# Designs tried in a protein design run: designed miniproteins, single chains, continued (5). Part 92

Each design is a single chain, and the fold is of that chain. pLDDT is the mean over its residues in the fold that is shown.

## One batch from the design tools (miniprotein)

Design m19409
Fold by ESMFold2-Fast:
Structure m19409 (fold): chain A 118 residues (1-118)
Amino acid sequence: SKADEYLNNENYEEAIKEYEKEIAKDPNNAEAWNNLGRALLKAGKYEEAIEAFEKAIALDPNNIEAWVNLAEAYEKQGKYEKAAEYYEKAAKLYEEMGMDGLAELYREKAEEARKKAE
């Protein structure tokens, strides 16, 4: 999409605008909410990114990428306990899908986030 082109070219402000247009046409598009969150996260708009990822998860709770992105957004805010919680959620979902290597990766990210919370 045009939004994806802007995101790939690191034009985050235009990517945000185009994803918002996609969501206005289809507010139940979980992928568009996740992609809006990614553009907001890259633009440093962490609180807005969190809201977008939470909407993506509400629409599709099996969107593991949205759980990972939510954890990263909380980590960028220094909310390490929340980040650890959501990395652990992503790890559990990967484990349920038989993706043990990714499950281990996100459990390690959860542990590192918990260490930063100290």
Scores: mean pLDDT 90

Design m19410
Fold by ESMFold2-Fast:
Structure m19410 (fold): chain A 95 residues (1-95)
Amino acid sequence: SLREAVLETLREVLPEEEVEEIKKLLEDFENGKISDEELVEKLGELAERLRRRGVPVEDIVLALSALVTWLSTDPRMSAEALERLVALGREVAAA
């Protein structure tokens, strides 16, 4: 499935602890526990932590790109929140 392909990409480029945190955030979003805006905010915080820990910018960008691909198929994800996630990837790439 697309979700499994995205999770495999995350496991290849990110540490296990951050992959599990992302899985929990996606689960909370799918279950209506957090909004699309809260999901993007928390992914932004996680991307900053990964950068500070020395995870390569290319790997963080690839992870965010994979998440954009998956979340673009979810009707609960607003166009505004999706554009903010895309913008986050561009900001990380420019850092």
Scores: mean pLDDT 86

Design m19411
Fold by ESMFold2-Fast:
Structure m19411 (fold): chain A 118 residues (1-118)
Amino acid sequence: EVVLTESGGGTVAEGGSLTLSSKVSGVDFAAYAVGWLRQAAGKPLTNVATLSADGKLTAYDPAVAGRATISRDLAAKTGYLNLSNLQRSDTATYYSAAIASAGEPATYYGSGTQLTVV
């Protein structure tokens, strides 16, 4: 059974920072790309950041570029998203993803963690 256990959400002041984490079990973590998505109330799900399975390529949504850092710890089997200079528009439910490489049948998602910027 594949499980993504997210933590680090909460209420943060505008201009602050926080780190979201996702611990992955039940899959070979090193074989998967790490992703973060978000959904604000009444809005579509959007991509925030992706780190390739080989750890060499990162991609960021223009809305968070320069304020977001995606990383991973292979030994801890944990993906991270650090967000700095938080804006009220960053208020959303954030979902971690373990993204299948070509030929794998599934991408796995966490259940979501809430970030509220006040």
Scores: mean pLDDT 85

Design m19412
Fold by ESMFold2-Fast:
Structure m19412 (fold): chain A 62 residues (1-62)
Amino acid sequence: MEKDREEAEKLREEGEEAIKRGDFDTAGVLYFRASKLYEKAGDLEKAEEMRQLAIEAAQKAA
């Protein structure tokens, strides 16, 4: 449980760094993975926020 949350936080941070680099495709993948791990950890609100960020990053990449 805590491991899933810690992994999700790491992926979220990596996604933020990818956005700063302009690597929107990588950011989208990282945010999507973070969303799945937040769901497993029971953090549904953060999972939804990560899903939203993944969609926005994918739109910017396209």
Scores: mean pLDDT 82

Design m19413
Fold by ESMFold2-Fast:
Structure m19413 (fold): chain A 66 residues (1-66)
Amino acid sequence: MDDEEARRIAERVLAGIREALEKGDQFNADVYYALALIVAGIIKSTGGNQELADEIVAEAERILGL
């Protein structure tokens, strides 16, 4: 996974969190949060952009108010 591919996937996942929260769907918000963590974990485990991985987690937590 390169930076561009990772960013594209992250944008879709983060948009999913926002949309679920706007609709009051906490279960789907939690599912998309789990996907954000999985994406970040894959980036870190494959030696990708660590800063991008940390940014994805931070943004997901910010959206969820964590």
Scores: mean pLDDT 81

Design m19414
Fold by ESMFold2-Fast:
Structure m19414 (fold): chain A 62 residues (1-62)
Amino acid sequence: SGERMAAAGERAARAGDGAGAATAAWQSNKHGYVEAARRVAEAAREAGLERGARLADQSAKA
């Protein structure tokens, strides 16, 4: 399930959906899938979604 959350967040980031990426990272961290949350944050940074990446990083660290 962590892999599915990471994949969904990565797709959101590639589509330019910073809010979707941040939500996926938060859900991943809430369920203990910290690695999935980090992958989503990285994808948002690679996509150039600076605000989305920042929110995802905060979600992964919470």
Scores: mean pLDDT 73

Design m19415
Fold by ESMFold2-Fast:
Structure m19415 (fold): chain A 71 residues (1-71)
Amino acid sequence: MVTDSEILEGMGDIYYGLGLIFKKKGNLEEAIEMLEKALKLYKEAGESAAENVERVEEELKKVKEELEKKK
C-alpha cells in the first residue's frame, strides 16, 4: 500500500512532468507554476523526497533565468 508520503511524491512527479513539458514548449511562466506546485508537494512528502526537492529547485532556477533572458 502507498504511504501518504508516496502519494505526495506521486502528485509531485505529475506536476514536475507538466513543468518539464511547459518548459520544452517555451511556456516558461506555466512551467514555473507547475514546478512550484511539485516543490510544495515534495517538501510535504518529507525526507524521502529530498532528492526530488533539490532537482525541482535546480530546474526552477534554470527556468527563472531563461524567463529573465526573454524579457
Scores: mean pLDDT 81

Design m19416
Fold by ESMFold2-Fast:
Structure m19416 (fold): chain A 74 residues (1-74)
Amino acid sequence: SVADVERAETEANREKLEEAISIVEKYDPETAKILRRALENGSASVAEIALAVGLATSKDPKVRKALQEALDKL
């Protein structure tokens, strides 16, 4: 059913986002806090957007690499 697909998709996306946030936290704990807060609010899509914005605007190569790795897992 559509509801089962939507629930499975949401759960898979949340798991990927949690993993991505853990990677980001090692390099940029402030960005990780923003992403974790968005995830806790049930706004997985907002967390994805915030992660993409962080990648686009960050000048630190380590942070950019962490964000890129996080996006690749989504």
Scores: mean pLDDT 68

Design m19417
Fold by ESMFold2-Fast:
Structure m19417 (fold): chain A 98 residues (1-98)
Amino acid sequence: MTAEDYLEQGLAYFADQKYDKAVAAYKKAIALNPNDVAAYNNLGTAYEKAKKYDQAISAYKKAIALDPSAALYANLATTYTNAGSAANAASALAKAKA
């Protein structure tokens, strides 16, 4: 399987609300292509849906390190809010608006 095949499999699991299987598929995609911003963003979203907020924050930060975008900072801010970190959420939201 290619990195793209694993990314597509992860998206299919995510659509079926099988978030742990989506995480496993996205990790395999990242192992084959470690610079895939979309794979890290999708990994973060899957962790957030699984309520694994620390892992979601880590995944979004890796995506931002590769390619900073307003959408990634907005996702990071939402995850910080759900994790109960209001100060970190406000900081990330300010970056999304810059």
Scores: mean pLDDT 86

Design m19418
Fold by ESMFold2-Fast:
Structure m19418 (fold): chain A 64 residues (1-64)
Amino acid sequence: KEIVEKILAEMGKDRLTREEAVALLQKLGLSPELAQQLVDYFDRDGDGYLTPEELEEILDALGI
């Protein structure tokens, strides 16, 4: 979704750390526990970063 690209561009980043992704999801109204669980689940390569594609999958799972 276009929103992920806009968020990353505004932050000056090509990807988010797990902590940054959790903080972003909390700003969207998720609990810290749910945000952490979703980020950990969708960080499929385990490198500690979420790509725009992985962030899109999280937002789609939330219906956003």
Scores: mean pLDDT 71

Design m19419
Fold by ESMFold2-Fast:
Structure m19419 (fold): chain A 70 residues (1-70)
Amino acid sequence: MKEEKAKELEEEMRRALEAGDAEKAIELARKAAELAKEIAIEEYGLSEEEAEEGLEKQLEAVRRAAEAAA
């Protein structure tokens, strides 16, 4: 189940962050984002385009927050 895999990746990412392995945590975050896109398509019936737009909006929000912090 993809949701179970996503939760497992989040758990591993948290452990990597606790261990101070930021690069591994980033890699796991990318895998989790890919699974989230697949879940949106498979479970929620979103098109690939809609799922990609949702991800892009999230990334834009993160960029905006980073710019505001600078």
Scores: mean pLDDT 67

Design m19420
Fold by ESMFold2-Fast:
Structure m19420 (fold): chain A 68 residues (1-68)
Amino acid sequence: TTVDNVAAAARRVVERAGPLSQEEAITLAKALHKLMEGDLEGALQTADKLSPEVAEAAREAILEAWKA
């Protein structure tokens, strides 16, 4: 996973779920940081702490970034 793929994932979450609260943005950043470290399971588990709509968008974006 590259920094560019992680940046694309962050953009896709905002595009799909709309603007995030500060707490949601921090949680998403933690999930994407785990993804950059190669921890796919940790990234998905961290994303699941978000509200259901944001969590779904985050999971999709994480899986797309992982496969790229």
Scores: mean pLDDT 80

Design m19421
Fold by ESMFold2-Fast:
Structure m19421 (fold): chain A 68 residues (1-68)
Amino acid sequence: DEYRKEGEEAQKEAQKGLEKLKKSTGEEVPKAIGEVLRGIGDAIDAALKLLKAGASREEADEVATVPV
């Protein structure tokens, strides 16, 4: 499932961004925030695509949720 793979990749990207954000200082912080926001946006987009494809709300919520 292309949408599921897309959601998994987006979640991993958001998690990496959060890890970088926690270790970032000064001028690195804006870049780390940007990575987190991109990953979250991608995960939400993937969840919406899953819903349109007939996936359950639970599956979509799982894809949209990024562990913090």
Scores: mean pLDDT 68

Design m19422
Fold by ESMFold2-Fast:
Structure m19422 (fold): chain A 65 residues (1-65)
Amino acid sequence: MKRLALVVSGDPERGREVGLRLKEEEGFDAAVVGTGLSEEEARKAAELARREGGADVEVVLVDAP
């Protein structure tokens, strides 16, 4: 089963670091960094990807107040 991470961060550099850690340490197949996304928007995107593509998408909030 493919595990994808949607990393939401206001800082693209920090988002990339977190995405890399998720791939290297947590066994995610891919990480996508979304800047400027709200938690609700990220959740909707993850649900749509799961519904349409059958991918297991987890939302990770980083540096988002």
Scores: mean pLDDT 73

Design m19423
Fold by ESMFold2-Fast:
Structure m19423 (fold): chain A 68 residues (1-68)
Amino acid sequence: AIEAYSRAIELDPNFALAYYERAKAYQALNRYDEAIKDYQKAIELKPNDKELREKALADYKVIMENLP
């Protein structure tokens, strides 16, 4: 899954949804630093995409609130 999203990003570095999906995959693996970076990148690439931004921010907040 992560490898597939990484390949999608290689083909289109501006593919915000691929960053979002990879962040979710990293979060599922408890790789929070990588997940945070990918969520931030997805938001940066699509700042006016309300749905993507809301989903990415919600997941990002869950990580930040639960970090030791």
Scores: mean pLDDT 77

Design m19424
Fold by ESMFold2-Fast:
Structure m19424 (fold): chain A 60 residues (1-60)
Amino acid sequence: MVFTPEQIERAALRLYLEGKITPEQARALGRLVRERGHITSAEIAEILGDRAPEFIALAE
């Protein structure tokens, strides 16, 4: 799956506010999606590990 900057930023903010991801993880996701205009589910899994499925569900 491929996600837009808006989808990634909303999901990252929500999980960050819930304490489920670190500020570093949120920053990495935001930088990558802004730089490329999109991010893949594989890249999300690389950054978030075990939190990736929950993040992906929120980003949809």
Scores: mean pLDDT 83

Design m19425
Fold by ESMFold2-Fast:
Structure m19425 (fold): chain A 80 residues (1-80)
Amino acid sequence: SEEVRELARRIVEEGLRLAEKHLSPEDYQALKEEVERLFEKVESLDDIYRLVARFVKWLLDKGKEDLAREVVAITRELLA
């Protein structure tokens, strides 16, 4: 639905805004491309959970645990 896509857009925009501040330009670009690719396929709430899980895993794999926690917090706030 449009509402689901708008919700996903807000999560992506807020998450990438934080990532840009804390990642190298190269890592930020790689994350942005992956997250935007996943966003194009969002049609359901389950797709949002998969997008967030992939986003969080990417950050954890890069040792950005605090940033991963912030992305989870943003997602919980926007889904409430």
Scores: mean pLDDT 87

Design m19426
Fold by ESMFold2-Fast:
Structure m19426 (fold): chain A 62 residues (1-62)
Amino acid sequence: IAEVLLKVMEEGKKNPEDEEIKLQGKVLYLKSLGYSQEEIAKILGISKATVSKRIREAFEYA
């Protein structure tokens, strides 16, 4: 994984909330870097549908 990805994932680890919110943070940051939902899913080891759900939840439950 590129060092920029390592930095983004470390920011996600600093999230004080539960694992679900931490995943949303990682997904949102990776998306902002220009990664596709499929690439984010592969990096985080989750389904592309889950990535899409996390992105929508980040916008709706903010």
Scores: mean pLDDT 67

Design m19427
Fold by ESMFold2-Fast:
Structure m19427 (fold): chain A 73 residues (1-73)
Amino acid sequence: SLREQIEADLFRIAAEAGLLALESALANPSVSEAAREALRADTEAELRTAIARFEELGDEESAARLRAWLERV
């Protein structure tokens, strides 16, 4: 359904935002290791959720791309 596709896209956008935030935090020496670890865990969880949603939709291309991103976290 269109709603399921939109929900999958929203989880993907959240995961992309998380990856950008993590990259920014890793470049910032003022960010604590605990904060970096929490952000990494949150980003991993968001990526796994997005992957599952795209797999449920049969969108293997999007799922495969997100799995490649997960390997970098």
Scores: mean pLDDT 83

Design m19428
Fold by ESMFold2-Fast:
Structure m19428 (fold): chain A 60 residues (1-60)
Amino acid sequence: AAERLAAVAALSPRERAVLGLLARDPSLSNAEIARELGLSVSTVRRHVERLRARGLLERP
C-alpha cells in the first residue's frame, strides 16, 4: 500500500534493515537480528517496537 511505502521510506536505515530481516524470516529473534546487524538486543527491541507501532510488523 502507498501508506506502507511512505512509512518504510520514513524509517532510518537501521530500522529498514530490521524490517527487511523480519520480512525474509519472521521467526528471527531479537538476539539473532542484533547479531546480524551488530546491535545490542535492547536497540533491536526498540526498533521492533517502533515498527510494530507503525503497523509495519505483525503482532505475535
Scores: mean pLDDT 74

Design m19429
Fold by ESMFold2-Fast:
Structure m19429 (fold): chain A 55 residues (1-55)
Amino acid sequence: NDKEIAEKIIKEIEEKDLSEEEIVKKLQEAYEKGLLNEESVREIVKWILEKKEKK
């Protein structure tokens, strides 16, 4: 997994307070550009869900 790329995307989601639609679009764009593989996308989604649960 491209951990540093995933971490940058996570930081951007947090910093800009992106909506769910914006997050999905961002992840799809990164995946289509080959910046993230499917596993990395799943890890980011998992992290977002965990963060929401924690609040």
Scores: mean pLDDT 73

Design m19430
Fold by ESMFold2-Fast:
Structure m19430 (fold): chain A 91 residues (1-91)
Amino acid sequence: MKIEEAKKKAKEAEEKEEEMLELAKTSSPEVSEEALKAAGYYTRALRNYELAAELYENEKEKKGAEKAWKAAEEELKKAEEYIKKAEELLK
């Protein structure tokens, strides 16, 4: 179910944002910078998944919901890129 999947993805993004914010508090300045960037992208993904969930409730808004979903997927890819950079710095 598209609405439930979007809500699940939003919750996962929220949990990852909290993890990255915690990492930023406990890490070196360089790791903290990349973790904060990842958290920012998770915040954007969360908003877009929540928007997609709302729009999926209205059959006339399916295209808007799909656009929000794609935006959230792109923001998740950017978040993963910054997590990878933070992990490289933790060597």
Scores: mean pLDDT 83

Design m19431
Fold by ESMFold2-Fast:
Structure m19431 (fold): chain A 72 residues (1-72)
Amino acid sequence: SAVEEGLEAARTARENAEKSIEYAKNGDKVMAASYTTAAGLSAVAAEILGHPEAEEVRKYVREAMKKADELI
């Protein structure tokens, strides 16, 4: 269902955001950028699917993207 897909998209966005930071800390710019992009796409999917925490997920991903960029 859209509710289940939205929840999964939100979880995937957070997990990918965390991975982007870990790769950035290790100096892996390519993997950091890849996971940053995946996190952003999943966050947008959660918003489109009407997930109730979509705005919080979007903010979390934006903050993670900024941290990953600063680490590179």
Scores: mean pLDDT 86

Design m19432
Fold by ESMFold2-Fast:
Structure m19432 (fold): chain A 72 residues (1-72)
Amino acid sequence: MASDETIALVRAFAEALGLTPEQIDELVELARKAPSDEEARQAVLDYLEKHFGPEAAERFRAAWEAFEKSKL
């Protein structure tokens, strides 16, 4: 399962992007169903690119890199 920290990052990102409560819950569920943090990241990136375009996916990549760096 993805970590609680990863789920919190996905929710915070979706809220910052201005997604509806339903869209936020969809992204959070998508991340929660992933067996690992890396698979959660990939699933969220694929969703964002498909529904919001490559810029949204790129912003999430940047947020994820900052998050991973902060874990150390």
Scores: mean pLDDT 81

Design m19433
Fold by ESMFold2-Fast:
Structure m19433 (fold): chain A 61 residues (1-61)
Amino acid sequence: MTVGERIRELMEKAGLTVEQAAELAGVSPERLEKIIRGEVEPSDAELTRIGAALQEAVEKK
């Protein structure tokens, strides 16, 4: 599973749009969309923030 595929799965489970997920993760929506498409490789810090934000949103459901 790619990073983009995992991010999509977590967003779908949490019921978040790209814009909402990006806001929670502290990244731009355009940046997050490029990461999801595999056009840009995220930094370790970005991955940590995105993963933590999305996992927390899933748990709140």
Scores: mean pLDDT 79

Design m19434
Fold by ESMFold2-Fast:
Structure m19434 (fold): chain A 65 residues (1-65)
Amino acid sequence: SVGEDLRRLAELVEEARRRLLEAGVSEEEAQKITDEMARRGMEAFSREGIEAALRVIEELTEEAL
């Protein structure tokens, strides 16, 4: 369902934030990065569905680490 997909996206963004903080990224920078992840993830979700959105979030997380 769309609700379950949106929950999964939110969980991945929160997990990415935790990983960034653990890697030594500042809270300010982590917030900025995860805001961009949420924005781009939602854009990918609306255009291409859940799998594309998850990939975008994972790619952005990897790039930030």
Scores: mean pLDDT 85

Design m19435
Fold by ESMFold2-Fast:
Structure m19435 (fold): chain A 60 residues (1-60)
Amino acid sequence: MPTKEEEQKELLEFAREKLKKLSKEDIEEVKKSGIEVLKEKYPDEPDLIEEFEKIAEEEM
């Protein structure tokens, strides 16, 4: 099992990678409707959505 620190880092990297690989339409919807659109795509991954929100706030 990875440490909590390693797990958090992997989740953050995964979230960044997923954001970069989003389709043009998904990116447009996130910008217009907010990050909640990603909750529909990843309903079973609340931790991932939380990391997406943190990344989005930092990028602003």
Scores: mean pLDDT 63

Design m19436
Fold by ESMFold2-Fast:
Structure m19436 (fold): chain A 80 residues (1-80)
Amino acid sequence: SKELEELLERARELLERGERDIEEGRKLIEEGKILEGIGKILRGIGDALEALLLAEKALELDPENEEAKELVERARELLS
């Protein structure tokens, strides 16, 4: 369905952005830019939480959807 496709697309975009921001944030902290790095990590965590919610909604619509399952696991890993 279009709703399922939109949920998966948005969750993927949020995870990609969140993963990037967390990686950049960690690098900034290592470089001594602590506040900037923390800000990036917090934004990435927020994106990962939203992605998890959207991926879980996708699983409610299609419990067998492999992409939704992968997005849930990616979001959980990023939040660990």
Scores: mean pLDDT 90

Design m19437
Fold by ESMFold2-Fast:
Structure m19437 (fold): chain A 73 residues (1-73)
Amino acid sequence: ESEKLLEENLDKFLEFLKKVLGLSDEEIEKIKEALLNKDKEKLKELGKLVMEKAEKVKEELEKLAEELEELKK
């Protein structure tokens, strides 16, 4: 079943995003619905949110790296 395979792969991808980016269940559900409905406009909006979350994670990791270097000194 192509729909089941798509849904299973999508769920695994969304679980990864939730774990890595700290997305809420509501945010994940919105992304899943937009992908399944092929809503390009909604996907662009959610894509921006994902990019903002990814950038925040990057900034926090860089900040932690700086704090670790300060702690070692």
Scores: mean pLDDT 73

Design m19438
Fold by ESMFold2-Fast:
Structure m19438 (fold): chain A 75 residues (1-75)
Amino acid sequence: SELEELVEAARKQAEAAIEQARKAAEEGDLEKVKELVEQARRAAEEARRMGLEEVAEILEEAAKEIEKILKEAEE
């Protein structure tokens, strides 16, 4: 179904974003990590507005993980 395709896409997006955030943090590119947090948060909010609760949940968890990576890299 279209919803299942969106959920699969969200999982892949979340995984890729978290991996990119870890690499950026290791390289000291904090602006990239900040960008990834913002992108994940916006995507989660859009999914929630569309009623795609599972997609929103996946993206919200990704945003939290990326924000944790950012905080650890900044401090």
Scores: mean pLDDT 85

Design m19439
Fold by ESMFold2-Fast:
Structure m19439 (fold): chain A 68 residues (1-68)
Amino acid sequence: SAAEDLEKAHEFLNSIPEIESELVGDDKVVAKTTLSVEKQIGVVLRLIGDYPNLEVSLKGNEIIISAK
């Protein structure tokens, strides 16, 4: 389910030392990062590959994930 995928994405992001991930309610993940833009793009590409039911976006130094 999208909720299970969001929780897994949150746990994955929180496993990366330069990322602070927060599950906002039951429907959205917001992750703040100190990673370079190139590394942020790499993380986003991995997320969209692993969780095709989730919408992933980059906004400045934040990775935002929601259900499609």
Scores: mean pLDDT 82

Design m19440
Fold by ESMFold2-Fast:
Formats: sequence, structure tokens, C-alpha cells
Structure m19440 (fold): chain A 103 residues (1-103)
Amino acid sequence: MLISEEAKKKALSAIKNENLKELLSKLTPEELTQFIEELLGKDGPYASLLPEYPSFEAFASSEDLDAAKEAFKKALLEAGLDEKSAEDLANFLKVVAEELRKE
């Protein structure tokens, strides 16, 4: 599944860190989809910290996106990200999931 340009624009609006926002804004929909799929899932850097969300699809289909977002934020903090970066990335994924649900 490819993330649309509209979903990308809305998700980017959730990022407060201008450097991260600029980096992600330069990705094509295909590259952004790959980035998210690599970030979540069994082969991702947080796989051992997020066994309940074995893929981005599992994250996006969760019954409670706020709980899924908080679980991902906790995994990012445990992996050594700062609070602001963890919040930005978790909010970004939540908005992507919300936009995909509207299709």
C-alpha cells in the first residue's frame, strides 16, 4: 500500500522538528512507505520493543490508535530517542494511519 501525497502532507503537519519534517517531505510516496515499513515490523530497529505491532499494517489497523502511538513512543524512548523526537515520530505514524483508514 502506498501512502498518498495528501496523507503525507497531513502527517508532516504533526512534526514540530523542522529538520525531520524537511527530510521526510523530500521522500516520494514510495520512499516514505518503505521508511515506515522499515521503521515498524519484524526487521525494523524497534521490532524487539514492539512485538504487539509486527508491521505498520498491524499498527494502522489497531482498535486504539492513541494506545498504539503511545506504545511506539515508549519503544522510541527505550531505544534512546529524546522525548520531542519520539513524540514527533509517534504523532507522524498516527496521522498516516488515520489518513489510510479514510480510503
Scores: mean pLDDT 76

Design m19441
Fold by ESMFold2-Fast:
Structure m19441 (fold): chain A 67 residues (1-67)
Amino acid sequence: SAEEYLKKAKENIRKAQEAEARGDLDRSAQYYRQALENVKKALELDPDNEEAKKIYKELSKRLGIPE
């Protein structure tokens, strides 16, 4: 479900932030990319999900993806 993908995205964001705090930028980038893929899947299932749209925008800005 879209909610399950959002939960996975949030978990990956948390792991990315923890890796960032340790200075592990490569692992942090991997977790942010995994979070983005999960948010994309959530939006495919529920395009009007406001939380998913917000997380997508925040991740896109962080990863330098032009939209």
Scores: mean pLDDT 83

Design m19442
Fold by ESMFold2-Fast:
Structure m19442 (fold): chain A 71 residues (1-71)
Amino acid sequence: SAELEALWAKMREAAAKFYEAYKAGDLEKAREYFKKAVEYARKAASLLPEEYREKAEKAIKENEELAEKLL
């Protein structure tokens, strides 16, 4: 769907900006872009069939937990 494709694109853009900020040592900006990437990922997951949605939500939660330790 066009909505899912747009959300994937926004998530990838936010993730790329997170990575660049993190490499530059800008942890405040890295946290901001990480949160945006998670928001787009959760919106995208909500559009998936239930079977895939649960796995996607679990992966997002695990990545948030890891980010809290690094950021």
Scores: mean pLDDT 84

Design m19443
Fold by ESMFold2-Fast:
Structure m19443 (fold): chain A 60 residues (1-60)
Amino acid sequence: SKLLELLKAAAELDGKKIPEDVLEAIANDLKELGASIEDVLEGLKLALGKEKAEEALKRA
């Protein structure tokens, strides 16, 4: 899914080696909470900074 690809790209850009099954679980939890791609992108901007978050979105 696009949300999973966004989280995978963000983890890679932040240098974090998070297993894909963990990222998939996070993506599913965010989807169940009704989080949009825009909501997740805003959270990533706060956590990683704007440049890394926008690059992650481009890769997704």
Scores: mean pLDDT 83

Design m19444
Fold by ESMFold2-Fast:
Structure m19444 (fold): chain A 68 residues (1-68)
Amino acid sequence: MEEFLRRVREEEERLLREAPTLSDRERLERLAERLREILEALADVSEDAREALARLDESVARALERLA
């Protein structure tokens, strides 16, 4: 879990460095796509990753509603 969270933070920092001028919605969408790819890759070997993937989809949907 700790290693996974560290990797997620690294991807978020990389995204912010590459495109700091993206809108909040575009930033969230790109971050969610990267997180989904990471979680799907880990889902075969980690129950925590499967649970996180399910929660990610719900959290992203709620965040996008707020940004709309």
Scores: mean pLDDT 66

Design m19445
Fold by ESMFold2-Fast:
Structure m19445 (fold): chain A 99 residues (1-99)
Amino acid sequence: SLAEFLRSLAEKARELAEQAKDNPEVTEHLRRAAESFEKAAEAVENGDYETALKYAQEALDHLQRASELATDFDLQVEISALIIGAAVAITVLKNKIEK
């Protein structure tokens, strides 16, 4: 389900935050992305797709900032995968809102 997908993105963002613990700015943005994905998942479960879209977009913004600040190649690749996941979730949410 979309809510389960968003929760999986939140879990991965938290894992990457732990991996990036030596870079506090990257860690903070990854943690905020995780929190936003959790809020998006909760909104989806409540049928509030507009609120879910807002939080998915906030998560994407944090992931983009984390990507800009990350210097480790493997971490950059994993953040890029999360950015793609967020873009997919945003597309699905927009489709749900438009009919």
Scores: mean pLDDT 88

Design m19446
Fold by ESMFold2-Fast:
Structure m19446 (fold): chain A 62 residues (1-62)
Amino acid sequence: SMAALEKAKEAVEKAKEAAEKGDVETARQYSIEAGKYARELEGEEAEKIEKEAVRYLLQAMS
């Protein structure tokens, strides 16, 4: 759904912001949230969101 896509994108952006600040807890929270919304999607957009969310979480933990 478009609503799930928009919420997933917002969560990825929040995870990215948290990763840039080294805020692991916030990055983890939004990465999980992005994954929940991505589960409602199919195809390339879902894969992109999942990969970005994991990437930012790992970046925050580095």
Scores: mean pLDDT 81

